Designed miniproteins, single chains, continued (4). Designs and how they scored, part 30

Each design is a single chain, and the fold is of that chain. pLDDT is the mean over its residues in the fold that is shown.

## One batch from the design tools (miniprotein)

Design m13021
Fold by ESMFold2-Fast:
Structure m13021 (fold): chain A 80 residues (1-80)
Amino acid sequence: MSKEEIVEGVREELKKKGVNVSDSYIEDLLYFKSQYNPTKIIDDGSFEVARKKLGLTKEEYQSDPEKALKLIAEYIVLNT
């Protein structure tokens, strides 16, 4: 349920912005949510760049992982 809601939300926002997102990208979001680990996420190149650009910290990942993951994913799709 919760992961389905995140995927639906991200998909809808990306559609509104005219961004075409593949299933593999959505699966990555689900993977990061289920395998939540700030250290691993930060060590991933594209995620690390997006995280810094958005000003997100490990603490923000811990407090609001769903929001942080969504913002990072949207940033990667729209700005990389």
Scores: mean pLDDT 56

Design m13022
Fold by ESMFold2-Fast:
Structure m13022 (fold): chain A 66 residues (1-66)
Amino acid sequence: MVELTTGILFDEILDPDKAAQEASKIPGVTVIGATPQMIQFRASGDSIDQARKLAEQATKAVKDAV
């Protein structure tokens, strides 16, 4: 199993819980922290490629939710 921990920094987001919820909908993604200034999550996969793809999907989901 391969894990990637990623944080996305913002100036201020209106609803960090909504952004965290969207990221957590992706299987293999666990939200570690959600604040108006940062959403942090961990993506877990059987390979580096899978973990990277999950991290990219989670990043997009957070950005689309904000």
Scores: mean pLDDT 79

Design m13023
Fold by ESMFold2-Fast:
Formats: C-alpha cells, structure tokens, sequence
Structure m13023 (fold): chain A 77 residues (1-77)
C-alpha cells in the first residue's frame, strides 16, 4: 500500500540521516562517536541525550541531539 511505502521511505531517510551524523562524529570526536554507536546499538535514546548534555562542543552536541531525535522517531515507526 501507499502507507507501507511511505513508512519504508521514512525509515530509510532516518537510517540514512543516522549514518551520515555518525560518520561526522567519527571525524569530529572518535571517542564520543564510539559511545554514541554503543547507545545506538542498544536503542538508548536517554544515553544519547545524556552524552549531548555533557558535550563541551556545540557542534558535537547538535549532532548527538539530532541522532537522539532520529532514533526516537525510528522507534515510533
């Protein structure tokens, strides 16, 4: 159905966004990227939000906040 195709497309868009942001984090802060990847594997949105809150770099913080938002939306699909 059109609704099933819409959900699959949204899932692919969210997964693609997560992959791009993780790649950016591996360039900016590889240690934080490792912690973030672990939280993503565990589906732990709260851990991502904690990591964002503790980040001293505003850009890294924004990237992790975007990951938390994308993961939350992906879990609601």
Amino acid sequence: SAEERERELRKLQLEGGISVIVAMLNIEDPEVAREVEKALEEGDVERLEELAKKSPDPFVKKLIESLARNLRELQEL
Scores: mean pLDDT 88

Design m13024
Fold by ESMFold2-Fast:
Structure m13024 (fold): chain A 89 residues (1-89)
Amino acid sequence: ARAEELLARLAADAAGLRELLLSTDDPELLETLVRGLLHGIPTLERALPPEEHPRAAAILAPVLEVLKEKDVDEALLRELEEALARLGA
């Protein structure tokens, strides 16, 4: 029940974030959003049972794909890619 509620909220937040990312090329905002995702992933990993980690990663994958098309710091983007790959494993 709690995991399903958290995943539903994550899906809504990810959809909203994706729309925001599609509408902006502001490098400072993009960096802030990537850092926010990097900070949030460990919290999400602790909050969800291990069986649901791949589902959380799948929900965030479309956000990462939009970020790859933006002018984001390559090292920071790679750190996010690696964090999501670990979550999805």
Scores: mean pLDDT 84

Design m13025
Fold by ESMFold2-Fast:
Structure m13025 (fold): chain A 107 residues (1-107)
Amino acid sequence: SLVDEVIELVEKMFNSNVEEVKKLLKKIVELLKKMSPLERTILLLTLMAEKEDVELSDIPEKEKKRKLTILDTVIELIKLISEGKSEEELEKIIEETVKKLEKIEEE
């Protein structure tokens, strides 16, 4: 399932360096483009539930902030792709995420 493949890549990003996260986000974009509207909706609901679980979790603040940043990015990419937004807008979200993750690592 493409949904399961994207979920596995999201889990991998939680423990990846910033350079690897950028590469994985680009791979996720290509998978999202191949997905049906129904598959994207299922993925969106799954990631929103995971985001709520992370927000309620008692994990270290830095780890929580990192996971939420990754989840928010993939949720935003699903919305942008579903709206037919340009490659330039998708790349902008990826670059903004890289900068946010770099800032978290410096804290």
Scores: mean pLDDT 90

Design m13026
Fold by ESMFold2-Fast:
Structure m13026 (fold): chain A 90 residues (1-90)
Amino acid sequence: MSLEAYRAAVDELVAQLAGKTPEELRAAIERIGAHHAVALYLGEEDLTPEQVAERLAEAFRRGESPLPPYLIAVLAKELGVDTSALEAAL
């Protein structure tokens, strides 16, 4: 698999996640138990669940991916986003 295919798959997931509301992101992060991990990747350990969701939503809208690909995939699956392209690129 090429680095280009992998990058394209990650970019597609970020674009789809950019369409999610902070409330949807917060609920998904809570369901997968990833609040502390996401806060750490955002560079701030003391964020509330609402602040984590808002900052993550803003990052995705900017086309930024502060999270590692595995966590993006887990979050995307929890939100009902198709991760097939990323799984095929592994």
Scores: mean pLDDT 79

Design m13027
Fold by ESMFold2-Fast:
Structure m13027 (fold): chain A 90 residues (1-90)
Amino acid sequence: SPELEELTKELEKKSEEELKERAEKLKKEGVPAVEEYFKRHGLDFTEEMRKTVERVVSGNIEQALSIKDKKKRAEALAKMEVEIKALKNA
């Protein structure tokens, strides 16, 4: 995706502190994005599903931030940001 490629290059230029700040924002946006998707499509979003999404989102963010390679870390964070944006527009 051209969007993913451009965002990866942008994030690769960011400091570790800037990436942590952006990751915290993604962590806060992840669960609401999934919940709103379910609501828009008339699907039940149970408390068990919420807990699962919270665990998965937090785990993915922590794994991405643990990547020492700047490009791979940027790619992982960019992919999550693009996926959340796509989910919000679906």
Scores: mean pLDDT 85

Design m13028
Fold by ESMFold2-Fast:
Structure m13028 (fold): chain A 66 residues (1-66)
Amino acid sequence: MSREELEEIARRAAEAVADQGLPAGTYTLSLPGGATLTIEVSEDGTVRVTVRQGDLEATAEAKAAK
């Protein structure tokens, strides 16, 4: 998996989580192939997703539409 692929995964995950309206907090998910997804939901509805695989890391942010 390339860094560009991780960036796309992070962006898509952040948008999807923001649309779902999850409670504020930190969520961690282990993906097949040794990648880790960390989701940080802020009290104001801002979502930050970090995807890590080995030495590669990508982060994306999204906020739910008003």
Scores: mean pLDDT 77

Design m13029
Fold by ESMFold2-Fast:
Structure m13029 (fold): chain A 94 residues (1-94)
Amino acid sequence: SALDEILAIVNEMIKLANEKIKDEKIKKEVETLLDKIELVFWLMLQGVLSQAQALAQVEALARKMLELASKVSEELTKEFEEKLKRIKAIIEQV
């Protein structure tokens, strides 16, 4: 399902955060943003948010997450950008 695909990508991003982010505050903020992405998608599936509203919220969360990743490394930023792009593509297909 689309939910299972997004959860798989989020789990990959949590693993990357644990491996690459040494700053516990940045790591916690990234994990909080990932939880919010999952919640937004769930609310869209429940009909609480439209696809357009869900995409707008995920784009805002993604922007914040990429800003945090850029403080860690260019490599992490690129990996997060790729994964967030995949999440957005899945939402657009629902």
Scores: mean pLDDT 89

Design m13030
Fold by ESMFold2-Fast:
Structure m13030 (fold): chain A 92 residues (1-92)
Amino acid sequence: MKLKLETYADGKLLASVEVEDDNPIKSMDTLLNALIRAQKETPVDKVVIEDSTSEQLSKEMGRMIKYIYAYFGKEAEIEVEGGKATVTIKEP
């Protein structure tokens, strides 16, 4: 199983992290920790998650990221196309 996460601010790619593992929970945890680190350094306004195997994991990660940003008082929109989920973070 292969998952990729990209973080963006003002249209610029900040970080790209790819994980290949047979355990989806460990892969998701690794990518979410990478997102948290990126957010500490620069305000992330867009996250893209790609699942090379199935769109199910990219959808679930998109939902988790939306809940994380909601916890910090931000709104997020999720768009899913094929194996790719795009999360757009907006100011409240």
Scores: mean pLDDT 76

Design m13031
Fold by ESMFold2-Fast:
Structure m13031 (fold): chain A 68 residues (1-68)
Amino acid sequence: SQLLSDEEQRAIIIDLVRQEAREFEKQGKLEEAAVLRETAAELEANPDASLAEIEALLRRTRQRLEEL
């Protein structure tokens, strides 16, 4: 959203990815949870990533999950 800063949007996305990882862990889906935790770590390691680059990373993460 244009009403939120890019940094605030990034923080929200990271939190949502971590929440989704915890939900997969609760279901016993540990491989899916690991993929999401790796994605959150990549997002934190690259604070200069644009929102478009973050979106591309999330699409790749979704594809990885579909292959499990």
Scores: mean pLDDT 84

Design m13032
Fold by ESMFold2-Fast:
Structure m13032 (fold): chain A 61 residues (1-61)
Amino acid sequence: SSMDEALRAQVFAIANEAQDEFDKWVKENKPSPEEKEKLRSQVDAEVQQRVAELMAQARAQ
């Protein structure tokens, strides 16, 4: 359905935005492998939270 397509597009937009910000930070800051791993875990958790909030809002409407 068109609503499912719009929701999937929003999920991909959230993931892509987070990935772009992560890649930019890595290029600018040249982090150690440990620092990169820590930030990656934080970004993944943040994306999961944003997606969960989006899904909850979609289900409520």
Scores: mean pLDDT 81

Design m13033
Fold by ESMFold2-Fast:
Structure m13033 (fold): chain A 83 residues (1-83)
Amino acid sequence: DELKKTIEMVKKVADEISEKKGWSDKQKEGGKGMMIKAGIEMLKKGLSAEDAIGYAKELALGSTAEQFEKYSKLGKELEKKLK
């Protein structure tokens, strides 16, 4: 299941980015949520899971704390529903 694979890869990427950038736990949660949402949108457009994750990672690195908070809520809902 590409969706489940994407979610697990997003978690790993969020951990990697948070370590390199010194993100707080809340920023990490927000980044994960943003990456999940963007990854799913890219998968729906026909991108591979790897390409979708790459796109989502780039968006998360360029995003603000306010966007992280917004996407944290959405990402938690998506993660819970897809498990």
Scores: mean pLDDT 70

Design m13034
Fold by ESMFold2-Fast:
Structure m13034 (fold): chain A 58 residues (1-58)
Amino acid sequence: SAAAIAAEKARLTAEMQRVGDEARRLYEKSLETGGKYQEEVDEAMRRVRELAERLAAL
């Protein structure tokens, strides 16, 4: 089902973009606040890697 694979790739790509945008905002806040958001940045980066692995498996 090429259509189902295409839909899932689009969904994962959109989620990666959303999480990546969140990570960038958290990183900027971490710079402004002396590292308060570093754990949240690390978690968001880990989520991006997980989504990329799922995308690669399709």
Scores: mean pLDDT 85

Design m13035
Fold by ESMFold2-Fast:
Structure m13035 (fold): chain A 77 residues (1-77)
Amino acid sequence: MEIEKAAEEAREAAKQGGQAVFDQTGSPEVLRGGAEHMKKAADLYRKQGDEKKAAQAEAAYEGLQEQADAAEAQLAA
């Protein structure tokens, strides 16, 4: 319930932030780096038992990866 909503919001925020970062930098690699950071944060939160923060970080990882894929597709077009 609350965790699901927080994860959806984190994913949307990560996609919007990732698009803004790509618009400013032109680099999908920056988004990939951010995604790896979020993945590590999710693992740490799970070890701490913070399921909400873990879900948010995992959703942010997915959002940044999706945006990096989209950015790479734009550069290949």
Scores: mean pLDDT 83

Design m13036
Fold by ESMFold2-Fast:
Structure m13036 (fold): chain A 70 residues (1-70)
Amino acid sequence: MKEEILKNVPEIAAELAQRRGRDAEKVRKAVQEAIDKGMTLTEILKLLREMGFSDFEVLEILLKATEKAK
């Protein structure tokens, strides 16, 4: 459900960052801190865009997080 999707986002975003040559640890920590602050899924997706992920990369993260939540 929404909480299970959110749980998967930090690791998936970090993995994508590593594959694209970005700082995976920085991404994981920033997303996890946002979740811990009670940010919604929509707000987390906006944060990923602000961190330099493209719209397509944000969609990839969301799809993978949703599949893992099943």
Scores: mean pLDDT 80

Design m13037
Fold by ESMFold2-Fast:
Structure m13037 (fold): chain A 77 residues (1-77)
Amino acid sequence: MEEREKKIEEALEKVRKIAEETESKEEAYKKAKEIVDSTLTELSLQGLGLTPPEVEAFKKEVEEIVDKVLKEKEKKA
């Protein structure tokens, strides 16, 4: 569904932005988790809830984005 994909893409973009803006690795992961939880709740309320494999894929993508951004920042610092 188009709206589901759009909300996931928006969430991934928000995660990337907070990882770029956040100096603390711990805070970046905390904020990313809040975005994931908020997005999953919103999708569920709209009847667009993710299946368990889709939830796992979404969480993995979020972790990969945070990890990549933080590693890139460490290499440049």
Scores: mean pLDDT 79

Design m13038
Fold by ESMFold2-Fast:
Formats: structure tokens, C-alpha cells, sequence
Structure m13038 (fold): chain A 69 residues (1-69)
């Protein structure tokens, strides 16, 4: 599903320890992963892979996911 794909993109960034210094805060990791995942979703919308409505829904889901961690 699109929700599973968006979650996967977020978690791939969030769980990649190589992207973060050892002293990175949880808030810094969540913010980077959110910004990176939303950036990819926006590119997907701009290239016709996602609709505008799908982008808005998935951005909201990713923000909720980040807040739940």
C-alpha cells in the first residue's frame, strides 16, 4: 500500500545509524527522517507517481508516525 511505502521510506532514513553522529538526539533523527521522506513523496507527486491528495494524506500519516515515536 502507499501507507506501507511511505512508512518504509521514513523508517529507512530513521533507522540508518550511518546518517547520524553518535550524539544525535531522537528529535534530530525524527526531524531528518520526516524531512527526507516528505521530500521523496513530493518528488513522487511532481513526477506523477502520487496524486496531490495522496501526498497530503501520506505527509499527515508520516507526521503522526514521527510524533508517535
Amino acid sequence: SLEEKAREIFLNFYEDDSLYPADATEEQRKQFALDAAVGILRIMQATGVLSEEELERLEALLRELAESL
Scores: mean pLDDT 86

Design m13039
Fold by ESMFold2-Fast:
Structure m13039 (fold): chain A 68 residues (1-68)
Amino acid sequence: SSDDVLQEFLERASEVVREAKKNNWSNEELKERLRELADEMKKRASPLEQEIIEAALNWLIKEIDEEE
């Protein structure tokens, strides 16, 4: 379902953010890893689920860029 794919993406994205913080990744490296995660999940997602993943990714990228 839409709720399930959003929850899975956010949980996996949270792990990426945690790894980035632990390893002192740049914001550019973090954003690239989040894009890679989204692309991986989209390969197995329906068109609607792909839109949800893309929206969540765009929101996260915006939040990262606004912390400058």
Scores: mean pLDDT 83

Design m13040
Fold by ESMFold2-Fast:
Structure m13040 (fold): chain A 86 residues (1-86)
Amino acid sequence: MEYEELTEEQKERLREEARKLAPAHAEAAATDAALRELYELYKELMARREEIAQLSEEEQEELEEEIRRRAEEIARRAEEAARAAA
């Protein structure tokens, strides 16, 4: 399922999760540009769900840190792009 196929309800849920993942850039994370990239990250994680379930507790914690870092980077880039366009 592509980002363009998401209902407004699904996009709203994704916006809420994006704000939680990147609280320092919460509003930027909720933009369509950032949500599209975050949805691609979500699809990547869903494709790896069986692999992730087999990870050790330590490896799962490292993955959570990586996901948070990637989400913050996406939100930061969206914020910078918005500032450059203004």
Scores: mean pLDDT 77

Design m13041
Fold by ESMFold2-Fast:
Structure m13041 (fold): chain A 76 residues (1-76)
Amino acid sequence: SAVDEALAAADALRALAATADLSPETRRGLIKVAEGARTLAETGDPAAARTGAQLARRALDAVRSGASHEELAKVL
């Protein structure tokens, strides 16, 4: 479901933020995106859940691909 996808993406992003070698500002931004995605998933609205999943996955992809500081700023 969209909710399950959003929760999974939020959890993965939070775990990555905790373990990756990131600046404090970037880590805080990623955690904020993860919590936002979780909140959207918990609304019970499928459209909100899809938005949360997309935001978290965008941030996950950027970090995993080795995105620059400037690129990461666009997904935070």
Scores: mean pLDDT 81

Design m13042
Fold by ESMFold2-Fast:
Structure m13042 (fold): chain A 80 residues (1-80)
Amino acid sequence: AVATAGGRGADPEAMAKAGLEQIEKGNGKPVGYAYSADGAAGVSGEADTLEQAEKMARYGVEGIAKAGGTPTGYAVTEKS
């Protein structure tokens, strides 16, 4: 399963990196991150189960918030 989390803030690079770091600390497998100069940031990770992927998405959200960002949401997708 794949987890994604997004947010907006003044430092989108720091937000994206903080989200990725929280996924790593939660024993998730980081996939990557992206951000824009407009203040948007996103982070993704992989997990073996839907439950673990949802937990990782929440870690991404927490990382973004910790870096001073406003979380916009998260999503989880099953591996087909």
Scores: mean pLDDT 80

Design m13043
Fold by ESMFold2-Fast:
Structure m13043 (fold): chain A 87 residues (1-87)
Amino acid sequence: SANEKILEAVREAREEIKRAFPDNEELHAKMDEIVKKVEELVKNGASPEEIVEVAKEGLEEMMRRFGQTAPLIVKLAVEIEKILKEA
């Protein structure tokens, strides 16, 4: 489903960010928080659009606090847009 693909994309971005910034525990905790919120929405049967809105808000806050993540967050945003277009 689109929801499962969005969750997988966000999980993959978390792992990429953890690999790129291995010692940034605050960044890891914030990504874990975003993944947890997306997992809860998927479990509760939220729409793909609602899941993306919540993920986008968390990722935009992440990029503001940790500007070094911008390339990986932009990559994730492009992947999510593809998933929504193909849904």
Scores: mean pLDDT 85

Design m13044
Fold by ESMFold2-Fast:
Structure m13044 (fold): chain A 77 residues (1-77)
Amino acid sequence: MKEIEELIAEYKKKAAEFNAKLEATKDEKEREKLLEEAKRETALFLKRYAELLKKAGLGDEEKLDELLEELDRILEE
């Protein structure tokens, strides 16, 4: 499933960029902001991953729906 592979590659790239920003940032408040942004990016990745699994008919649809609802709550926080 090429779309999942591409999604994982994109997330790895974003994770590397966030790590570089965290290493460069010495201000505690800016680091907290970067960590919240990293949490949001992780939730977006997991949401896209679950959507792709559901679209492909892979996995348990009920559990994927529960995961998507939980991720939407995290993204609204």
Scores: mean pLDDT 79

Design m13045
Fold by ESMFold2-Fast:
Structure m13045 (fold): chain A 99 residues (1-99)
Amino acid sequence: MGEKALAEFIEAINKAIELAKKGDGEGAIEAGRRAAQVVIEAAREGALSIEQLIGLALILIGKQIDVEKTLSGKGKKAGLEALDIALQGVLEALRLFPD
């Protein structure tokens, strides 16, 4: 179920954290935007379930905790901003599901 979209999302968030660690704040934010786009498009196409989207939100919360503990200064700020953009994408995708 949506294996390609899940893989692309996880790849984008891992790239965002990697770029933030390297001091590439602009690249980190762009990777976060890519993650948001992937999850929204996949949800619109019916490729992701509500349960999968909730799982992605929990993964992002875990990644935010890791960034808070492992990064500092500008890298921490960029990493958290990128992860927040990805989380907003997951929340927008969840809003696409009718009751």
Scores: mean pLDDT 86

Design m13046
Fold by ESMFold2-Fast:
Structure m13046 (fold): chain A 66 residues (1-66)
Amino acid sequence: MGAEEVQELADYARAGDMEGFNRELDEVAEVAETLELTPEQIEIINRFLAERGDELLAEQRRRQEA
């Protein structure tokens, strides 16, 4: 179960779907403490945040300020 949700999160990250990523992140966060992530999954998520973190923050701020 958790592995599927983490994989979906990684898939959204690779596709650049920020809305899908945020929605899936909220769902994963509920069970995150009980999930064992693979090093590959962690790297995909970290890479996405490193490359696209600024865009995620800009999008969230834009919605807040709009």
Scores: mean pLDDT 63

Design m13047
Fold by ESMFold2-Fast:
Structure m13047 (fold): chain A 61 residues (1-61)
Amino acid sequence: LEPARVYVKGEAKVGAPARVVLPDGTVGRGVITAVEGDEVEALVLYPDGTIRRVRGKAIPE
């Protein structure tokens, strides 16, 4: 399974807003909770009402 794509406006840091795209094309909005090099962890609310913790590479938007 491919990791989620985490799009960040500006610097990828804890508390920054993020747009996350799953491999199936589902888009969620969330916030970065951890940064480790070019990888980030985000807590994301999806359209189905679920909140998920996702990890992936930070991508500039």
Scores: mean pLDDT 76

Design m13048
Fold by ESMFold2-Fast:
Structure m13048 (fold): chain A 54 residues (1-54)
Amino acid sequence: SKYSFLDDIEKKNGLQALEDMKKEALAKGDIDTADFIQGYILVKTGKLEESSLS
């Protein structure tokens, strides 16, 4: 799964590392990567259903 990479980062470095990666992607104008990371965070925090990820 493409999410296994984010799972590894969260497990090792916590959700803050994912938030930092999202901010870096936004700063570069990489909206697709920022949206991907945000969707993962929302699913893991129970604020979004996995089926809503694209």
Scores: mean pLDDT 75

Design m13049
Fold by ESMFold2-Fast:
Structure m13049 (fold): chain A 58 residues (1-58)
Amino acid sequence: SLLDLAEEARRRLGLDVPAEHLVRLARHYDAGVEIVAEWLKRGGSLELPAGEPLAPRP
């Protein structure tokens, strides 16, 4: 079912990355599949916002 969510997000956002890659990122960074898909769409990076926006407060 997580793979199905990743495929759906990939199609909706027009991402050229495999759904399995989105699932891997979601699990690795403990984030939702749609969150990682949206991050890739906006940032173009294969890394999640969970790594950067969760940085210590300045």
Scores: mean pLDDT 66

Design m13050
Fold by ESMFold2-Fast:
Structure m13050 (fold): chain A 62 residues (1-62)
Amino acid sequence: MDSEINSIVSEMNSLSKKLADLRKQLAATTDPNEKKKLQDEINKIQKKMQDLSDKYAALTAS
């Protein structure tokens, strides 16, 4: 049992849910400044998910 892998999976699941919520907010938002902030946050989460995916791949590689 690898606690680090479990931690990454848990964080990926959390970020996935947050990303879905932010996309919902972006679709409902009419304020251009709010849209930019939401898009910037979505971009940050996507980058973090990519970094976690890379770390997961490294930890599970033979």
Scores: mean pLDDT 82

Design m13051
Fold by ESMFold2-Fast:
Structure m13051 (fold): chain A 81 residues (1-81)
Amino acid sequence: SQKEAAEKLIEDLRKLAELAEEPELLEEIEKLEPEIYKLSVQQLHDIAGRAQEESRDIKDEKERARAVATTAIERIKEVTK
């Protein structure tokens, strides 16, 4: 369902922000939650998949987590303007 996909993306992004140890990312995610709930299942899956793919070559887990979260946040902002 769309709600389930949105909740999963929010949970995954929060975990990434925690792993990256960046409280500012967590605040950004919280601000974007209403916008994330407006996205289609396909948009939610595309955002998650692209963010992971673009960051796959980053070897450090913490840096990769930050990159994934940042990329996903940027794409959410772009599609919800």
Scores: mean pLDDT 84

Design m13052
Fold by ESMFold2-Fast:
Structure m13052 (fold): chain A 118 residues (1-118)
Amino acid sequence: MLEEAREYARRALRYVEEAIRLLEQGDIEGAIEYLERAIRYLDKAIEALRQALAEYPGNELLQEALFYALQALLYAERALELAKQGDIEGALESAQRAKEYVEKAIEALDKAIAEYKE
């Protein structure tokens, strides 16, 4: 469960990083495809985190991971809309924010997973 959320978040991170690279090269169509993939994996990570929180409702690290994943989704969706409008600079800024939040979500998940080691 937590390992699935972490794997989905790691895949989202990879797709956001590729979208950033493509935006820096001016490849808007490629960036859109990778942002759409990142959004799909963020949705999967958020669903897995919500299931984990239903089982462990007081876990602050899981709440933190969900918060960061939701922020990453917001910025990834903003980057996608800006890219569709041809705003490379705005899309790049939003994609970079999405990357930062995915990294924070993964860090919180790694800490939560470590707490289950007795």
Scores: mean pLDDT 89

Design m13053
Fold by ESMFold2-Fast:
Structure m13053 (fold): chain A 96 residues (1-96)
Amino acid sequence: AAEEKAIELYMKLFPEYTREMFEKMREAGLPWPTEFKILLLKIQGKSKEEIAEEIVEEDLKRGVAKEEKREEYLEAVKHLIEQVEEALKELEEKEK
């Protein structure tokens, strides 16, 4: 599944996260970290714009961000996507 591939990549990017932590989060019904959601959606073939919009809409609905700050939050999420993409590129270069 796309989730399994995202877990493997996330653990390579963020070694402090263990498979046990992801299993416990899943069992407890806890929300995934934003960077993990970016990886998952990217693996599912979504574009940067689609990923940013999906994360922003979900977080606004959950009250994580305020509607009046939508534009600022969208820019912050896009910046996070760029950082994740750069980290993935560096990881791919190191594994070659």
Scores: mean pLDDT 76

Design m13054
Fold by ESMFold2-Fast:
Formats: C-alpha cells, structure tokens, sequence
Structure m13054 (fold): chain A 89 residues (1-89)
C-alpha cells in the first residue's frame, strides 16, 4: 500500500525513537490523513517534510492524496516561504 510506505518513511524521519506501538499508531494516522485528503493535516505534514529537506517525499504524499501537479507545487512553494520567514524572524 503506497500510503503506508510513505507514512512509514515520514514516521521514521520525524519520530525515529518512538516505540513500535506508537510508530504503528502514527503510521495509521498518516494513512488516514492521506486517504481522507485532510488538507490542513496534509499541509502540516508537507511543512515538516520540507523543513527536513524531504521535498520529494512531500510531493509524493500530496500526489497520492489526489492533488494536481500545479497545486502540489503551490503547496511546496508556500511551505518554503513559511519556513524562510520563520528562519528570518
């Protein structure tokens, strides 16, 4: 399941020290976010992935969630702008 593979990659990146039980809960939550196309949660996940230099992972997540290529690039660019402003503050 592609959603599960991307979710596992993201959880290993964000919470590498989490116990197996918590990691499974995080993976399940991320899969649900992707499947339900929860735009607010997806934007948060994209911001986290972009902050960690995993821009291509963020693109794959949005694409799997049904975003169009133009919208994917807009979300990525907005995440970069928000991070740049936060770093400059």
Amino acid sequence: MEERELAEELVELLAPDAPPEEREEYVALIVEIIRNRDRAALRGMVLAAVKLGKEELARRILRLAGFEEEEIEEVIEKAKELLAKAAAA
Scores: mean pLDDT 80

Design m13055
Fold by ESMFold2-Fast:
Structure m13055 (fold): chain A 100 residues (1-100)
Amino acid sequence: KEKYVVVVAVADKDGKAEVVRTEEIEGSRWAAAFAALAAGFDAAIEYGGKITSGGSAVDTAPDGAVGAGVGGEKGAGAGAAAPTKEKAEAAAREAAAKAA
């Protein structure tokens, strides 16, 4: 099958964008879409540890604090990936709340 490239970029509050992760996925477009979502989450979590300004910067302000841009995941995962993504995100948030 074809190869897909997933690129994750993080933008600082000052508007500086930096590419933090690039992965090459060989397989179906669905596999690439799921890999893109996972890479985005990993980057957000990793940056959360470095930015630590309240601990919820990555979750509470995804549009302003940290933005992850990945290609092809939105359309491919709209119907199938959305439940899995939201479920994983909810589980992660519940774990954080219980840890507090």
Scores: mean pLDDT 49

Design m13056
Fold by ESMFold2-Fast:
Structure m13056 (fold): chain A 74 residues (1-74)
Amino acid sequence: ASKEQIEEALKRAKEAVEKGDKGKAATILANFLMYVSGLSSEEASQTAKKATDALVKGDVEEARKILEEANKKS
């Protein structure tokens, strides 16, 4: 995934969290990690949960780092 694709996924997930929909945020990030970054379903789900938890805490930089590190492994 490109940096632009990571930023778009983060933006959409952050919008879902701000609307109170953590499940939608996790689904957005899991789908991004599976279909764009090429992670397995298990790795994508685990990584999406960690990134969503960071976004719920307001830590966008940690969420970005989680997605960038996962993208490097794929």
Scores: mean pLDDT 82

